# Designed miniproteins, single chains, continued (5), part 8

Each design is a single chain, and the fold is of that chain. pLDDT is the mean over its residues in the fold that is shown.

## One batch from the design tools (miniprotein)

Design m16244
Fold by ESMFold2-Fast:
Order: structure tokens, then sequence, then C-alpha cells
Structure m16244 (fold): chain A 74 residues (1-74)
């Protein structure tokens, strides 16, 4: 499987894309990867990237990161 490559690409988009829409989409996709029980080292990389995204300049990206980390419960 290329799950690690996919996760790395999503982290790259989340941290470096000039598009807040692309960053928000990447954050949600990373949250879905966490739900699929990745290996611990990969899960830690995802959580670290999402924690950084909580401080993103764009409110939609911050909201996506909160949802991905499970901080926003309905």
Amino acid sequence: SDTESKVRKLIEVLEHSSSPEDRATAALALGNELKHNPVESLAEEIRTALEKALKDQDASVRTAAKAALGVLEA
C-alpha cells in the first residue's frame, strides 16, 4: 500500500498550498486517514500536521483541523 506516500502528499498540501480550500480538504482527508488506524508513527505525523493547522491563517482550515482531530463534537 502507498498509504504513507498519500499521507505525506496530504501533509505537503496542508503545510505549503497557497489555497485555503486545498489545505482544508487535505486536513479532512488526513482526519479520515486517522480513522483507518494507521501505524503509530504515521498517526503521530498526521496529528502533528493537524495541530499546526489549528493555527492556520484561514478559519476554514482551522475548523477542518479541529474536526479531523475530533475536537469539535456535535
Scores: mean pLDDT 82

Design m16245
Fold by ESMFold2-Fast:
Structure m16245 (fold): chain A 100 residues (1-100)
Amino acid sequence: SLEEKFEELVKLARELGELAAKELDEETFNRVNREVEGIILSVQTLLESDDPALKASAVRLLEQKIAALRAMLPGLPEESQALAERLIELAREIVEETLA
């Protein structure tokens, strides 16, 4: 279900945050966390809103946040990169299922 996928997205975000806090410097951690938080909030807006304009804005913001996170991937440790990639893929699946 979309609810189960969103719960898994939040779980992946938490796991990435914990790993990033351990492995990254504070500035890089704060940037990763900001983009991940933006992804979660954008997906939540898309799922909770009945307004087509707000949904469209949420999709645009999500794509911007995904692009920003992807740009950071080459500088991240392999495990953080893998978690971020899974998080991005799951966010994309939720968008596609919601707009179907």
Scores: mean pLDDT 87

Design m16246
Fold by ESMFold2-Fast:
Structure m16246 (fold): chain A 79 residues (1-79)
Amino acid sequence: SEYAERARSSDPAEAFAAAREAIEAGDLEGAVQALREASKHSDRLFAQLALREAAELAREMGDEETAEELRKELSKFVA
């Protein structure tokens, strides 16, 4: 996805912008991938926000496996 590639190459703010553009274009899968790339940022707060948003989008898509995976990753920040 072009949105995931943009997120991978950009700072967290641009990664969130790419995810928003993907949502507006109807590419929910691309939005989830862009947020997953944002979650790799070293800032724990940005990573938590990105994982939470990605999990909600995956749940909205009916992708329960991806949503659960993202929720498990998010739980590592509260352990």
Scores: mean pLDDT 76

Design m16247
Fold by ESMFold2-Fast:
Structure m16247 (fold): chain A 122 residues (1-122)
Amino acid sequence: VLSDDQRAVYQARLAVTVAELYLEQGKLEEAIEAARFAASLVRSLGRRHGDEEVIELAEKALEYIRKAEEALKQKKFEEAKEYLRKAVELIRRGVERLARRLGVPESVLEDAREEARKSVEA
């Protein structure tokens, strides 16, 4: 049984992997929503644990997500993809730091990745 915080790390890993898969498929609106959810969850966990580096990573990711939305609205698809790639990388770093801090097993992170694949393919 996972703790609430470990479950939240699982959800953040799931969401950022979903965002990455949608980005690879060119589903930019879906990628933005998944990335925003993941970044918001990472920021909340960072705040709960007083981890300034995690908070900074999440806030920077949210900034890139806003820029991706603006680019997408202007049909600048390649620019939107670049901002989303940067956001996903920052979110992944936040998740990895939180997983180490909260003792989340590697198997839990692997399960999140597999579940993300099923969610995008179904």
Scores: mean pLDDT 89

Design m16248
Fold by ESMFold2-Fast:
Structure m16248 (fold): chain A 88 residues (1-88)
Amino acid sequence: MEGTLGAKVLSGGKVEVKVDGYEPKILEEGEVAEFKGFKEGETVTVTITNIGDVESVVEVTLVLGTEVVARETLTLKPGETKTLTLTG
């Protein structure tokens, strides 16, 4: 079953989302990035950096088939980087 990792900027400034093996994506408020191709039981590492000038709130979700298997919300100050590890 194919897994999809989603990252959505709920509020604030510009963020860069990096997932190992994928091209980095830059998101503004309300935008979503999706990364596909994860397997059940696979560990996914996501690195998010706030590259803007205001605090950002980002929701990260891992979906396997029809089920949300992990969901985390991050608050990032300008220039802050946070790394999440999610397992499906």
Scores: mean pLDDT 82

Design m16249
Fold by ESMFold2-Fast:
Structure m16249 (fold): chain A 99 residues (1-99)
Amino acid sequence: EPTAADAVAALSQGKLEEALEIVKKLIEQKVPGEDIVAIVETAIAMGELELAKEIIDLAVEKKLLSAKQLRELKAYAESLGEREMAEYIDEKLKELEKA
């Protein structure tokens, strides 16, 4: 079965569709949120912002990302100058904290 390392490898090779299919399987397996954070950070670092948003949405829907992990991802996006990505994560964090 695929691992978080397989998803990161696919992203690093530009195989975005394969990476997303791997991530969907990992989410079904309910992998630790730390694994999802590593994959999302890789996508953000590669400038694959729409893919990063899709992964965040799927993981939040399945309750695999905590508020702490969303704050970590926001800080990471801000550190890379990805302002719109950081704003997107902030909105997801606000939605999660309202629930």
Scores: mean pLDDT 86

Design m16250
Fold by ESMFold2-Fast:
Structure m16250 (fold): chain A 86 residues (1-86)
Amino acid sequence: LSEQEQLEAELALLQIRLVLAKNAFDKATTPEELQQVMNDLKSLIEDLENLRQRAAKISPDLARQATEMLEEAKKLLVEVENKLKS
């Protein structure tokens, strides 16, 4: 795989992780479940930031997609944190 193809595959996996985190948040009924979603989102945000930096050197389009997913993941993290403290 080219470096761009590898980044595209990694981005697709991160998108799946974001969908799974959204689904887990919707189903979360306990503080432990919310903590798990928060931990998963923090890990996802770190991985997305790393991919965005790598993508910026190769493909502006991939960097843009990673930035959009970062924004969505960060918004979801705020929702999880708000639900956990309420």
Scores: mean pLDDT 89

Design m16251
Fold by ESMFold2-Fast:
Structure m16251 (fold): chain A 133 residues (1-133)
Amino acid sequence: MSLYERFKEAAEAVYDEEFLERILSHLSPEDVEKLKEYFGEENFRLVLLAVHYLVTTTKLYDPDNPFFQELQKLYLYGLFTDVKITKDSTPLEKIAAVIKFLALNLVRDPSKSVEEQTAEELKRILEWLEKNL
């Protein structure tokens, strides 16, 4: 089983459709469409879960959580392979680059809800993708 497939399975175990609807309510329809264009419909949901998890935990450390274990592997993959994203990059490469970007740059703002900050970080990812793709 690939690193991507393991991450996807771990993410599906923590999937909550109501949570995704809450995050999407803080994003413009234009931003949602652009994120889906960059990641694809299937991987868009995985990116939302990864961003939300990173915003919630304030750190890449939760050894008892299977989703964290697979997310940490993607972070290390992104860190050690120096992944450069292009329009032709695989879903794994794009997700690993996003996780690396957030892990290095994300600071939890306690004045904002987790959902509000998750939406803001997704918009920041979109701006970063537009610059690099």
Scores: mean pLDDT 72

Design m16252
Fold by ESMFold2-Fast:
Structure m16252 (fold): chain A 96 residues (1-96)
Amino acid sequence: MHELSEDQREIARILRKAAEELEANPDLVREVAIALAQLLGMLGKVTAEEVREIIELEDREELLELLREALELLEKEGAPQSVIEGVKHLIERLEA
C-alpha cells in the first residue's frame, strides 16, 4: 500500500541479501548495520549522527536490540511492508 522510492527498494534488496549471507557469515554484522543505517536515514527516522553510530556497531547483541527498536518504529510509522519484512528477516537471521 505504501510506495517505495527506488533507493528504498534497493536498500530492501541489500537487507535481504545481507540476511541470507549472515547465516553463513557472522562477520557481516557491519554490512547489516550499514544497510539498516542507510534505510532508516532514507526514511527520515534518524539523524546523520545516529546513522554513524549504527554503522559503527560491532556487537551483534547491540545490533539486534537496535533492529527490534527500528522494527517497532517502522511498524508504528507505517513503513512499506517490504521494508518491515526485510528488517524482520534480518532479526531472524541474527537470532539464529
Scores: mean pLDDT 61

Design m16253
Fold by ESMFold2-Fast:
Structure m16253 (fold): chain A 62 residues (1-62)
Amino acid sequence: EDLEKYQKSPYYRPEDILEKPGKSSVSGEEGLLVKFHGKYYHPKDFLEWLETGTAFPKEYKP
């Protein structure tokens, strides 16, 4: 559901999503990353920031 919300947002660009093994505890979405301003973020954390504006997601470091 969170990933689907992201896919419908104006920030979604299919070419900016990479399938990579994640290191986070995020269930089901650990293999996916979103690119924003040249940095990579987990979709769940990015969506939380997009909806609330309260906690900017931390950059994913491989």
Scores: mean pLDDT 57

Design m16254
Fold by ESMFold2-Fast:
Structure m16254 (fold): chain A 100 residues (1-100)
Amino acid sequence: MSEEVIKKLEEILKEAKENSKSEKEELELALEKVKELIEEMVGKEEAEKIFEEIKKADDAELTAILRKAAEDQSPENILKATLAQLLYGLRNLEAAKKLE
């Protein structure tokens, strides 16, 4: 089980919340720190491939990444799912702001 990865992600999310003044800033700080964690674990080249895959993913593809992590809790799937959740949060905040 990826307990060490989960603990590091929990610490990143906590630090982002403590050091942010807004929900958007919290999500942006968390995203940056999760990117750094992925680079440390898989190397820069693989991390760039993962970021490009998730960044260009539509909402249905992001949902598929989340489902895959629920079925297979590998470190890679957990990291991809965390990136997908943070991107969903950012997209939802931007959509809500445009509707106001």
Scores: mean pLDDT 77

Design m16255
Fold by ESMFold2-Fast:
Structure m16255 (fold): chain A 60 residues (1-60)
Amino acid sequence: SQAAIDFAVSTLQQILTYAQNMNPDQVIQRMYNSSNQAFRDRVITALNAMGMTDIINRVS
């Protein structure tokens, strides 16, 4: 749903804001390597919605 996509994007943007002194690809890689499947799915949803498909290929 659009609400789930919006929530995923907002969550990712908030985390990137808190980790602003880090490389964004490194932050996303660490999130993707989480043992929590629902969290990984949310990250992938956000990256797809933001058009960041190249990073998905790098972290998968």
Scores: mean pLDDT 72

Design m16256
Fold by ESMFold2-Fast:
Structure m16256 (fold): chain A 107 residues (1-107)
Amino acid sequence: MEKMIFEIEVNLGLLGIELGLAKLFNPSETELLQKVIDKVQKLLEYLKKKDYDGAAKALNELAEIIKNNDLPKTVKDLIRNIAESVIANSTDEKVLAAANEVLKEVG
């Protein structure tokens, strides 16, 4: 569980770098990247609180954002790392199902 939180925090930090780069070079992408970051932050908060219904909801909302938008490969790779970490470390069936939905949408 602590390993999962650490891995999500690392990938969230890297998403923050991608947002910083978008602000400088691709400003039109900043709103979309901020929405992704907001969902990952909510996921992290719910997982720390062991609110698995909240965590599953955050993952499903993240999957919907990915499905409806064309994200850069680097951002998709970071989201994939987050989903894979959740799948490897979670035992909650709803969280696992939602993480697999994220993994499906990133390809």
Scores: mean pLDDT 89

Design m16257
Fold by ESMFold2-Fast:
Structure m16257 (fold): chain A 87 residues (1-87)
Amino acid sequence: MELRRKLNEALADFLQEMADRAEKEGRPVTREELLAGLEQLFASLPEVPDELKDETLRVAKAWFDGRPDGVLTAEELRGLAEALRIS
């Protein structure tokens, strides 16, 4: 339970950082960029089991599958981060 909450909080912080970058650059975040960033995030969380990391990757891929344009905007990333913090 605590590990999942820690992962969700770290993921929310990561999404917030990606949103800030997207806003500064004036462009949305691609699937490739998000997945590469998640790999770095997982490396910083050695305590989190691989099963939870695999589940998170599946959920992240689903975020793009639900988007007609295949990208996530800064506003959408911030919305996801906020939802994750209150989950």
Scores: mean pLDDT 80

Design m16258
Fold by ESMFold2-Fast:
Order: structure tokens, then C-alpha cells, then sequence
Structure m16258 (fold): chain A 79 residues (1-79)
């Protein structure tokens, strides 16, 4: 079985705990997560060791969004 990336798109009103749980179910930890926004085509990759670290990062990224903005997320196993 080959590892595959998990991808989703979230908004400012998304629950960071729910998103982190979906990533844990799809990929597990440790995980490398890239974030992209509508204002830039850049994906900023970060490695998270557990769900709590990812929730904090998601809270920070979601707080930077405007009401109409979306955050693209791509996650890969780093195990």
C-alpha cells in the first residue's frame, strides 16, 4: 500500500480540531502539512508530531484568513 496525500480546503469558520482529526485519520502522525491561500500560490510546509501541534498551527492560519478566503491544505505522512 503506497502512502497518498490528503487534501482539503477550509475557511475561517472551520473547526481546527475537526480538520486535524481528519488529517490524523487519513495520514496519521508525524505528518508534513502544506498550507496555501488565495492571495499566494506558495505552499508553506511544516512537520507536526501530533494532533495538538497541528490544531495550534491551524488556529493560527485560519485566524489570518478573511471571511471569503479559503485555505488549501495538503498532508503527507512523514513517518
Amino acid sequence: ILPSPYTTVVSKSSDPAEVAHEIQQAVGFPVNVGFSSKSTSKIVGKTFQNQQELVVALQEELSKLGDEDKLGIIAFSSA
Scores: mean pLDDT 75

Design m16259
Fold by ESMFold2-Fast:
Structure m16259 (fold): chain A 74 residues (1-74)
Amino acid sequence: SEEVQKISSDAKSEVDKVTKDQLDKMTDATKRASAGTPSDTKKTTEQWRREMDSLVTMTSSKAYHDEQRKIKLL
């Protein structure tokens, strides 16, 4: 859906500061939520939102800043 794409785009700016593994997980979740999915689309979207919330929570930790620095060095 457009909502998922918009949140994914916004969050990708944040997640660009974390590990590639996290980015890959977000991409997979977005694919599942946005692609032609059956009646369980809501579950996939909710899972994706929770993963996003988890990543945002990392922004308050030292680990987040260390991750961001590592990505910039790549």
Scores: mean pLDDT 58

Design m16260
Fold by ESMFold2-Fast:
Structure m16260 (fold): chain A 87 residues (1-87)
Amino acid sequence: MPSEVEKTLEELERRKEELEERLKKEKNPQIQALLQNAIDAIDTMMKELKELVEKGASEEELKRAVGLARAMLRHMEREIEEAIKKA
């Protein structure tokens, strides 16, 4: 698969592992729900990227999907940090 897709999948897997470790230690139910939702979203993004590669998606479509995945990761991290500050 393209190097950029490979790097993005590796980053998604690493972020998922970090979120799973956070979830194990978290006591606030609202933050637990946000962490679980983020883990589920990462799983979905990884599946979608793999499906696009298998389907023979264009370079433009793959680049767009990578960009969206990276933007979503940044958005989810901000949401989690803001929730922690309010808890």
Scores: mean pLDDT 81

Design m16261
Fold by ESMFold2-Fast:
Structure m16261 (fold): chain A 83 residues (1-83)
Amino acid sequence: SEFVEFVRRLVEEYIKKAEELKEEVKKDPSPENKQKALLEIEIMIGILRIWLGVAKLLNDEEAARIAEEGIRKLEEIIEEIKK
């Protein structure tokens, strides 16, 4: 379950960072700031997709579910930033 704890912590850190980026965009909604925030969140999604692949390879259903939920939450934040 060390791997599950690693994936959980990574997801929590990424969600926190994405929420902070969303708040930064609210304070400065310039196209440049919005594009930078979206790119950073897309990179985080890409990294979680790699760990989702690893979880599936290891047949770790709990880690896979946590990674999938994290990806969904990050995609939701992207849609909130896009207007």
Scores: mean pLDDT 90

Design m16262
Fold by ESMFold2-Fast:
Structure m16262 (fold): chain A 67 residues (1-67)
Amino acid sequence: DLKAKIDAAFDEAARMVLDGAPVDEARARMIELLRKAGVPQSFIDQMEDPEMGTLALASSVASLLSR
């Protein structure tokens, strides 16, 4: 399930940030997992944008903390 793989990628990156990893490292891991999940290149390009990628990661951290 593509959605489950995307959610897992965001959750892993969010956990890395909460564990004190640099944001750039967490974003790179997120992008790696999204590529393995088979998401479209246009989505990967958006996540590689520092503004968009950081916003997505911040949203994932907020989601993880609200669980």
Scores: mean pLDDT 80

Design m16263
Fold by ESMFold2-Fast:
Structure m16263 (fold): chain A 84 residues (1-84)
Amino acid sequence: GPKVTVKTRFSKYDEKTKSTTVSVTLTGEDGSTAERTFTVSKVGDKFSVEVTSPDGTVITLTFEAVEVKGKLSPVVTDVSYSRR
């Protein structure tokens, strides 16, 4: 299947919005990049990112905010592939 490098970063908690911003950077084998930002406020918050590879394959990554030692961390819970 197509290869994609995924990097995720959580920002500091924002007391005004009561949320944490998560940034997802996706890099394809051709060096193309796509960035998406989401906000999460609690454990169990889920979000999905779709990336279309050059061959038309759509890669869907599902992320979930989980608690590790009292801190929110993004984890990939599912990866699916579809062709349009």
Scores: mean pLDDT 71

Design m16264
Fold by ESMFold2-Fast:
Structure m16264 (fold): chain A 65 residues (1-65)
Amino acid sequence: SEIEKAKKELQEAAEKKDKEGIINALLKLDKLGEKDAVEAGIYSLKNSDDEIIKEAAEEAEEKLK
């Protein structure tokens, strides 16, 4: 499904520290109506030890306003 694909894209982007990939995957999940997954994902990523991952989550959050 598109939701499963987007979740996989988010996981892979986070593992690779791909800021653009993280943002795109979160925006895709939001477009698919997965608001709870997006909110949980952003919260989790903002608590990451990695600055790139944190910044990606913050930028995605701003774009979703």
Scores: mean pLDDT 84

Design m16265
Fold by ESMFold2-Fast:
Structure m16265 (fold): chain A 74 residues (1-74)
Amino acid sequence: MEEVERLRKEAEELITRADQAIASGDKEGLVQAARELLDVATRATKLGIKTGNLEANRVAQEAARAYGRALDAL
């Protein structure tokens, strides 16, 4: 439970940073946010597979969608 909560908070912070980078045209910040979002999505996916926790899968999906938006803005 605590690990999923940490991943959720990390994903929310990174999504906010990515959206801010898109709004400001900060391509370097967007590349960094995209890399970190991919890492969070991967970690959340692995946690979901290992534990069967559906909330971990939702965090992975949200991070992956934000990663896609970041790539589209580059």
Scores: mean pLDDT 84

Design m16266
Fold by ESMFold2-Fast:
Structure m16266 (fold): chain A 100 residues (1-100)
Amino acid sequence: SEELAERAAEAAREADRLAEAGLTSAEAAAEARRHLAEALLNLAELLLRGDYEAAAEAIARASGDESKREEALKEIEEAREDLPEEARRVRERALALLAE
């Protein structure tokens, strides 16, 4: 989920860059940031409540590759003890996207 949060932040920065360059609207960039933040907040909530299957599905969907679901689930299972801290970091990144 850290890699997902990093990719979402990078996509949000790219949307802002395109708006500043006049290649898209500031409104479209703000909407993209909001959608990314909502997806990250949902992922954080799934991880915090222990819904690891749904979290793995959300990660696979975000990657655009459904075959990544089993890989994501394995990574979640391996990180189980760190998941509350990881979920808090994902939430913090989502809030940062909304603040910028």
Scores: mean pLDDT 68

Design m16267
Fold by ESMFold2-Fast:
Structure m16267 (fold): chain A 87 residues (1-87)
Amino acid sequence: KALELAKKAAEAAKAGNWEEAEKYATEAGKLVMEMALAGDPRAPELLAEAMRMVLEAVEPELSEEERREARELVERRAREFAEKAAA
C-alpha cells in the first residue's frame, strides 16, 4: 500500500500536480513510519524506495537544496515518531 501511494505521488509530480504529489507522499511516509514503529524491518527500505520514486519524478525541476529539504523532512518525522514510540 505504501508503495502504491508513492507511485501515485510520483505520477502526480510528473503531471505537475505538486500538491497532490505531496499529499500522497506524506500518506505513504506515515504508513511506512507506522510499520517502523511496529517493528517491521522492511520499513526503512520502503521509505527509501518511496522517496526515490518521488525525487526521480521531480528531480529535473527541483534544486539540490529542495531535494535535501524533502529528504531531511521525511527523516526528521521518522525520528520524531520513533522517539514517541520509545517513550
Scores: mean pLDDT 67

Design m16268
Fold by ESMFold2-Fast:
Structure m16268 (fold): chain A 90 residues (1-90)
Amino acid sequence: SMATIEKFREAVLTLAKTRKKYPEHGEAIRQAGLMAIEVDSEFGPEAGKRAAEVIAKVIEEGAKKGLSNDEIIELARKAGEEVKAEAEAE
């Protein structure tokens, strides 16, 4: 319960920090946030939390490597699809 809330909070804060640090990737961060919300809406908060965590890591790593918005969006999309597939198998 508390640990789950803390992990979700950390994922959200990571995205917020990434948005401030890499404003040129704002569109990728916006689309990634919508993907996490979509997973939460369809599969519930546990799946949404996993999506937010994985997507946040993909964005941060992509931004640090200097990837384009399109490349980051594609990686985030794949990460979100993997979480959806895992949630459907549960």
Scores: mean pLDDT 74

Design m16269
Fold by ESMFold2-Fast:
Structure m16269 (fold): chain A 85 residues (1-85)
Amino acid sequence: SLEDRRRALRLLGEIAAYALEHNPRMAAIVEETEARLEALADAGEASLESERALFRELLERLRAEAERAGDEELLALIDEAEAAL
């Protein structure tokens, strides 16, 4: 639903903000995803489906870093964001 998508985007924004402030490896992953989203928009290929696919890939990559760090709170946020996508 539109509400679920808005919830997912809010959670993604919170996760991205946390990553940019606290973890340089996660920050690099976020920045790479932002560049890929911009490239899709520039190519005229931006769609709900392509954005969702990139967000799922972002969350999987961030999950690996969160697991390495033992960040249980971040893992819970990632699980919520994945469920809302």
Scores: mean pLDDT 79

Design m16270
Fold by ESMFold2-Fast:
Structure m16270 (fold): chain A 87 residues (1-87)
Amino acid sequence: SEAEELARKIIEALKKDPTVVSLILQAIKGGVTPEELAKALGISVEEAQRIIDALKDVPVEHVVQVLTRALTGDEEEAIAELKRLLE
């Protein structure tokens, strides 16, 4: 349930600002702090760290595919895929 709630927060942030895709990718690579990611997504630093920890070992191309799916109108599929990565 926490993974689904966090996935929804990520998708909401992406719908407001598509540049959040690049911010998440930079955070995974260590170029953006968990604090900066948390502020951009409107989540806690603990939740931001969970995103980084969950996605850092996922291929970058797969992360991009999941996040960009949210921008093309497949919101439910994006939430489901992101939830699986966060679990």
Scores: mean pLDDT 83

Design m16271
Fold by ESMFold2-Fast:
Structure m16271 (fold): chain A 97 residues (1-97)
Amino acid sequence: MEGVERDMEERRRELLLAAAEAFEEAGRLALAGGPKSKVAAKLTAAALLLAEAGEPELALRVLEAGDRVWEAAEAGDLERARRLTEEAVEEVRRAAE
């Protein structure tokens, strides 16, 4: 099919942006005191999207960042949780450039 390379690049970018959105939602849920199971589900979704985008190392880093966001939120350090969320989202969005 024509434009296969372009379709692959556009799909990769779409997956990366979807992963960033899923992680941002996970961070928002953690900051709102949401249940760990829902936060974990959003983190898993972000990691799967990153793996599909060909970024398995970034997927692992995002899961580690998610654990740190959850720990900071549970400790009541909302500024740290927000910063960690923003840093991870920015890293994923940078990969989409």
Scores: mean pLDDT 83

Design m16272
Fold by ESMFold2-Fast:
Structure m16272 (fold): chain A 100 residues (1-100)
Amino acid sequence: PLEPPDPALAEEYARLAEEKYKKGDYPGAVGYAILAASYGETPRLRLFVKIVAGDVAEEQGDLESAIRYYEEALALARALGDDATAAELEARIARLRARL
């Protein structure tokens, strides 16, 4: 069964993912980012979580997962009309693909 969305839980898990990422606990950061994405119906929160997950994957050297997360984030940024974030993600995806 699909879990009901909870924006408050999505925000809390996104914050925990950020804290773990800052401490270098990348597996913990990825876990919380995935949890946040599962609870967040807010496209803005999902965008943030996907960017965090992509950043964590990139830091781990998992370029394929990083590109996948950034592509998902790019779709969300475009849907939101967030042109600045979309441009940053497009540049990052292109750079990572060049490294494959």
Scores: mean pLDDT 78

Design m16273
Fold by ESMFold2-Fast:
Structure m16273 (fold): chain A 55 residues (1-55)
Amino acid sequence: SSEVEAALNQIIRHAKAKGYSLDQLLAMVRKMADDYGLSPEETQKLLEKAKEAHS
């Protein structure tokens, strides 16, 4: 959903501003996915997008 995409983009922006490592960013994304009740497949897609954005 567009809401989940917006949340992902905010987490990525926040992590970059704080100088968080990839592992810290992925932990934040997993927490957000759990909060939204996402499936393992949806969670994996968000993790891949976060990895791409961090690289």
Scores: mean pLDDT 84

Design m16274
Fold by ESMFold2-Fast:
Structure m16274 (fold): chain A 82 residues (1-82)
Amino acid sequence: SIEEEAKKMEEELEKLREKLKEILEDESLSPLEKIASLSVLAIRASVLRQTALKLGLEEVAKKADELLEEIHKAAEEIEEKA
């Protein structure tokens, strides 16, 4: 059902949020490696956003947008410190 797809997508977004925290907290990663990892997360979040929009899942799409904003902000902060 669409509700089951929404729940699965929300769970995937939550996993991406955890990976974002892991990347930002990983002291073993260089700034460039962090940017590369964040780019992969942004692609995955963008795919989820596009799918949510096609399915009319407005709340999932909003959560994906929020994650993308957080990823972009984190990348900008890393760029400024490098």
Scores: mean pLDDT 87

Design m16275
Fold by ESMFold2-Fast:
Structure m16275 (fold): chain A 69 residues (1-69)
Amino acid sequence: KVEELIKEVNELRERLLKIDEQMPSLTPEQQQKALREAAELGRRYAELVNELKTKYISEVTKLGEKKLA
């Protein structure tokens, strides 16, 4: 399930970047809505990143070492 968490983190990151890119083109009403969505996505992103760090830190580190070897 670590792959599912990584996928969700990447999807949240992409959504946040998309909101940032669209922000200058949005109306004030749409910007307010987008800011609320970004805040919720940002909170979820931080939560999942912390979960990955806590649960899979040693395994993620080993995967990085194997990739470099």
Scores: mean pLDDT 74

Design m16276
Fold by ESMFold2-Fast:
Structure m16276 (fold): chain A 80 residues (1-80)
Amino acid sequence: SLSEGERGAIAAAVFGMLEAAYSFLKWAKEQGRIDEETAKKEMKDILAEMEELLPFLEKHNPQLAKRAKEFIDEIKKDIE
């Protein structure tokens, strides 16, 4: 099975990928490459994945958990 450090590293990598995907969605929406409804749907999907990831970050990488909470709050504000 994966070590505790390996679990923390995987969780951090997933978080990084979700941040990158979200930044791309915001950019694409701003550039008019995707409509606001499509962007909002994809942002909601990323929000759901982040909310599932957060307990793992709190347990296995608590230093990133604070940043993840701030990111979740940003997404929630953006999809209002």
Scores: mean pLDDT 86

Design m16277
Fold by ESMFold2-Fast:
Structure m16277 (fold): chain A 75 residues (1-75)
Amino acid sequence: SPQLQADIDAVEARIDALEAEHTLSPLQQQSLADARAYVAQARASQDPAQAMHYVLMAESSVTMVEMGVWVDRKS
């Protein structure tokens, strides 16, 4: 669906921004690598429900990294 494609693209853009704009810890780098794997699975999924599940998994990983980076920036 157009909405699902937009959600996948939005998560990928967030991953790209984190890698481009921040110095990431090894743990944060691994979390984003996992998020990229979930994005790839979402794009490869022919079942919209399965694709949505992978998008939610990727968003969870990205949100955790974003929160960590936000805290580090204020410390």
Scores: mean pLDDT 84

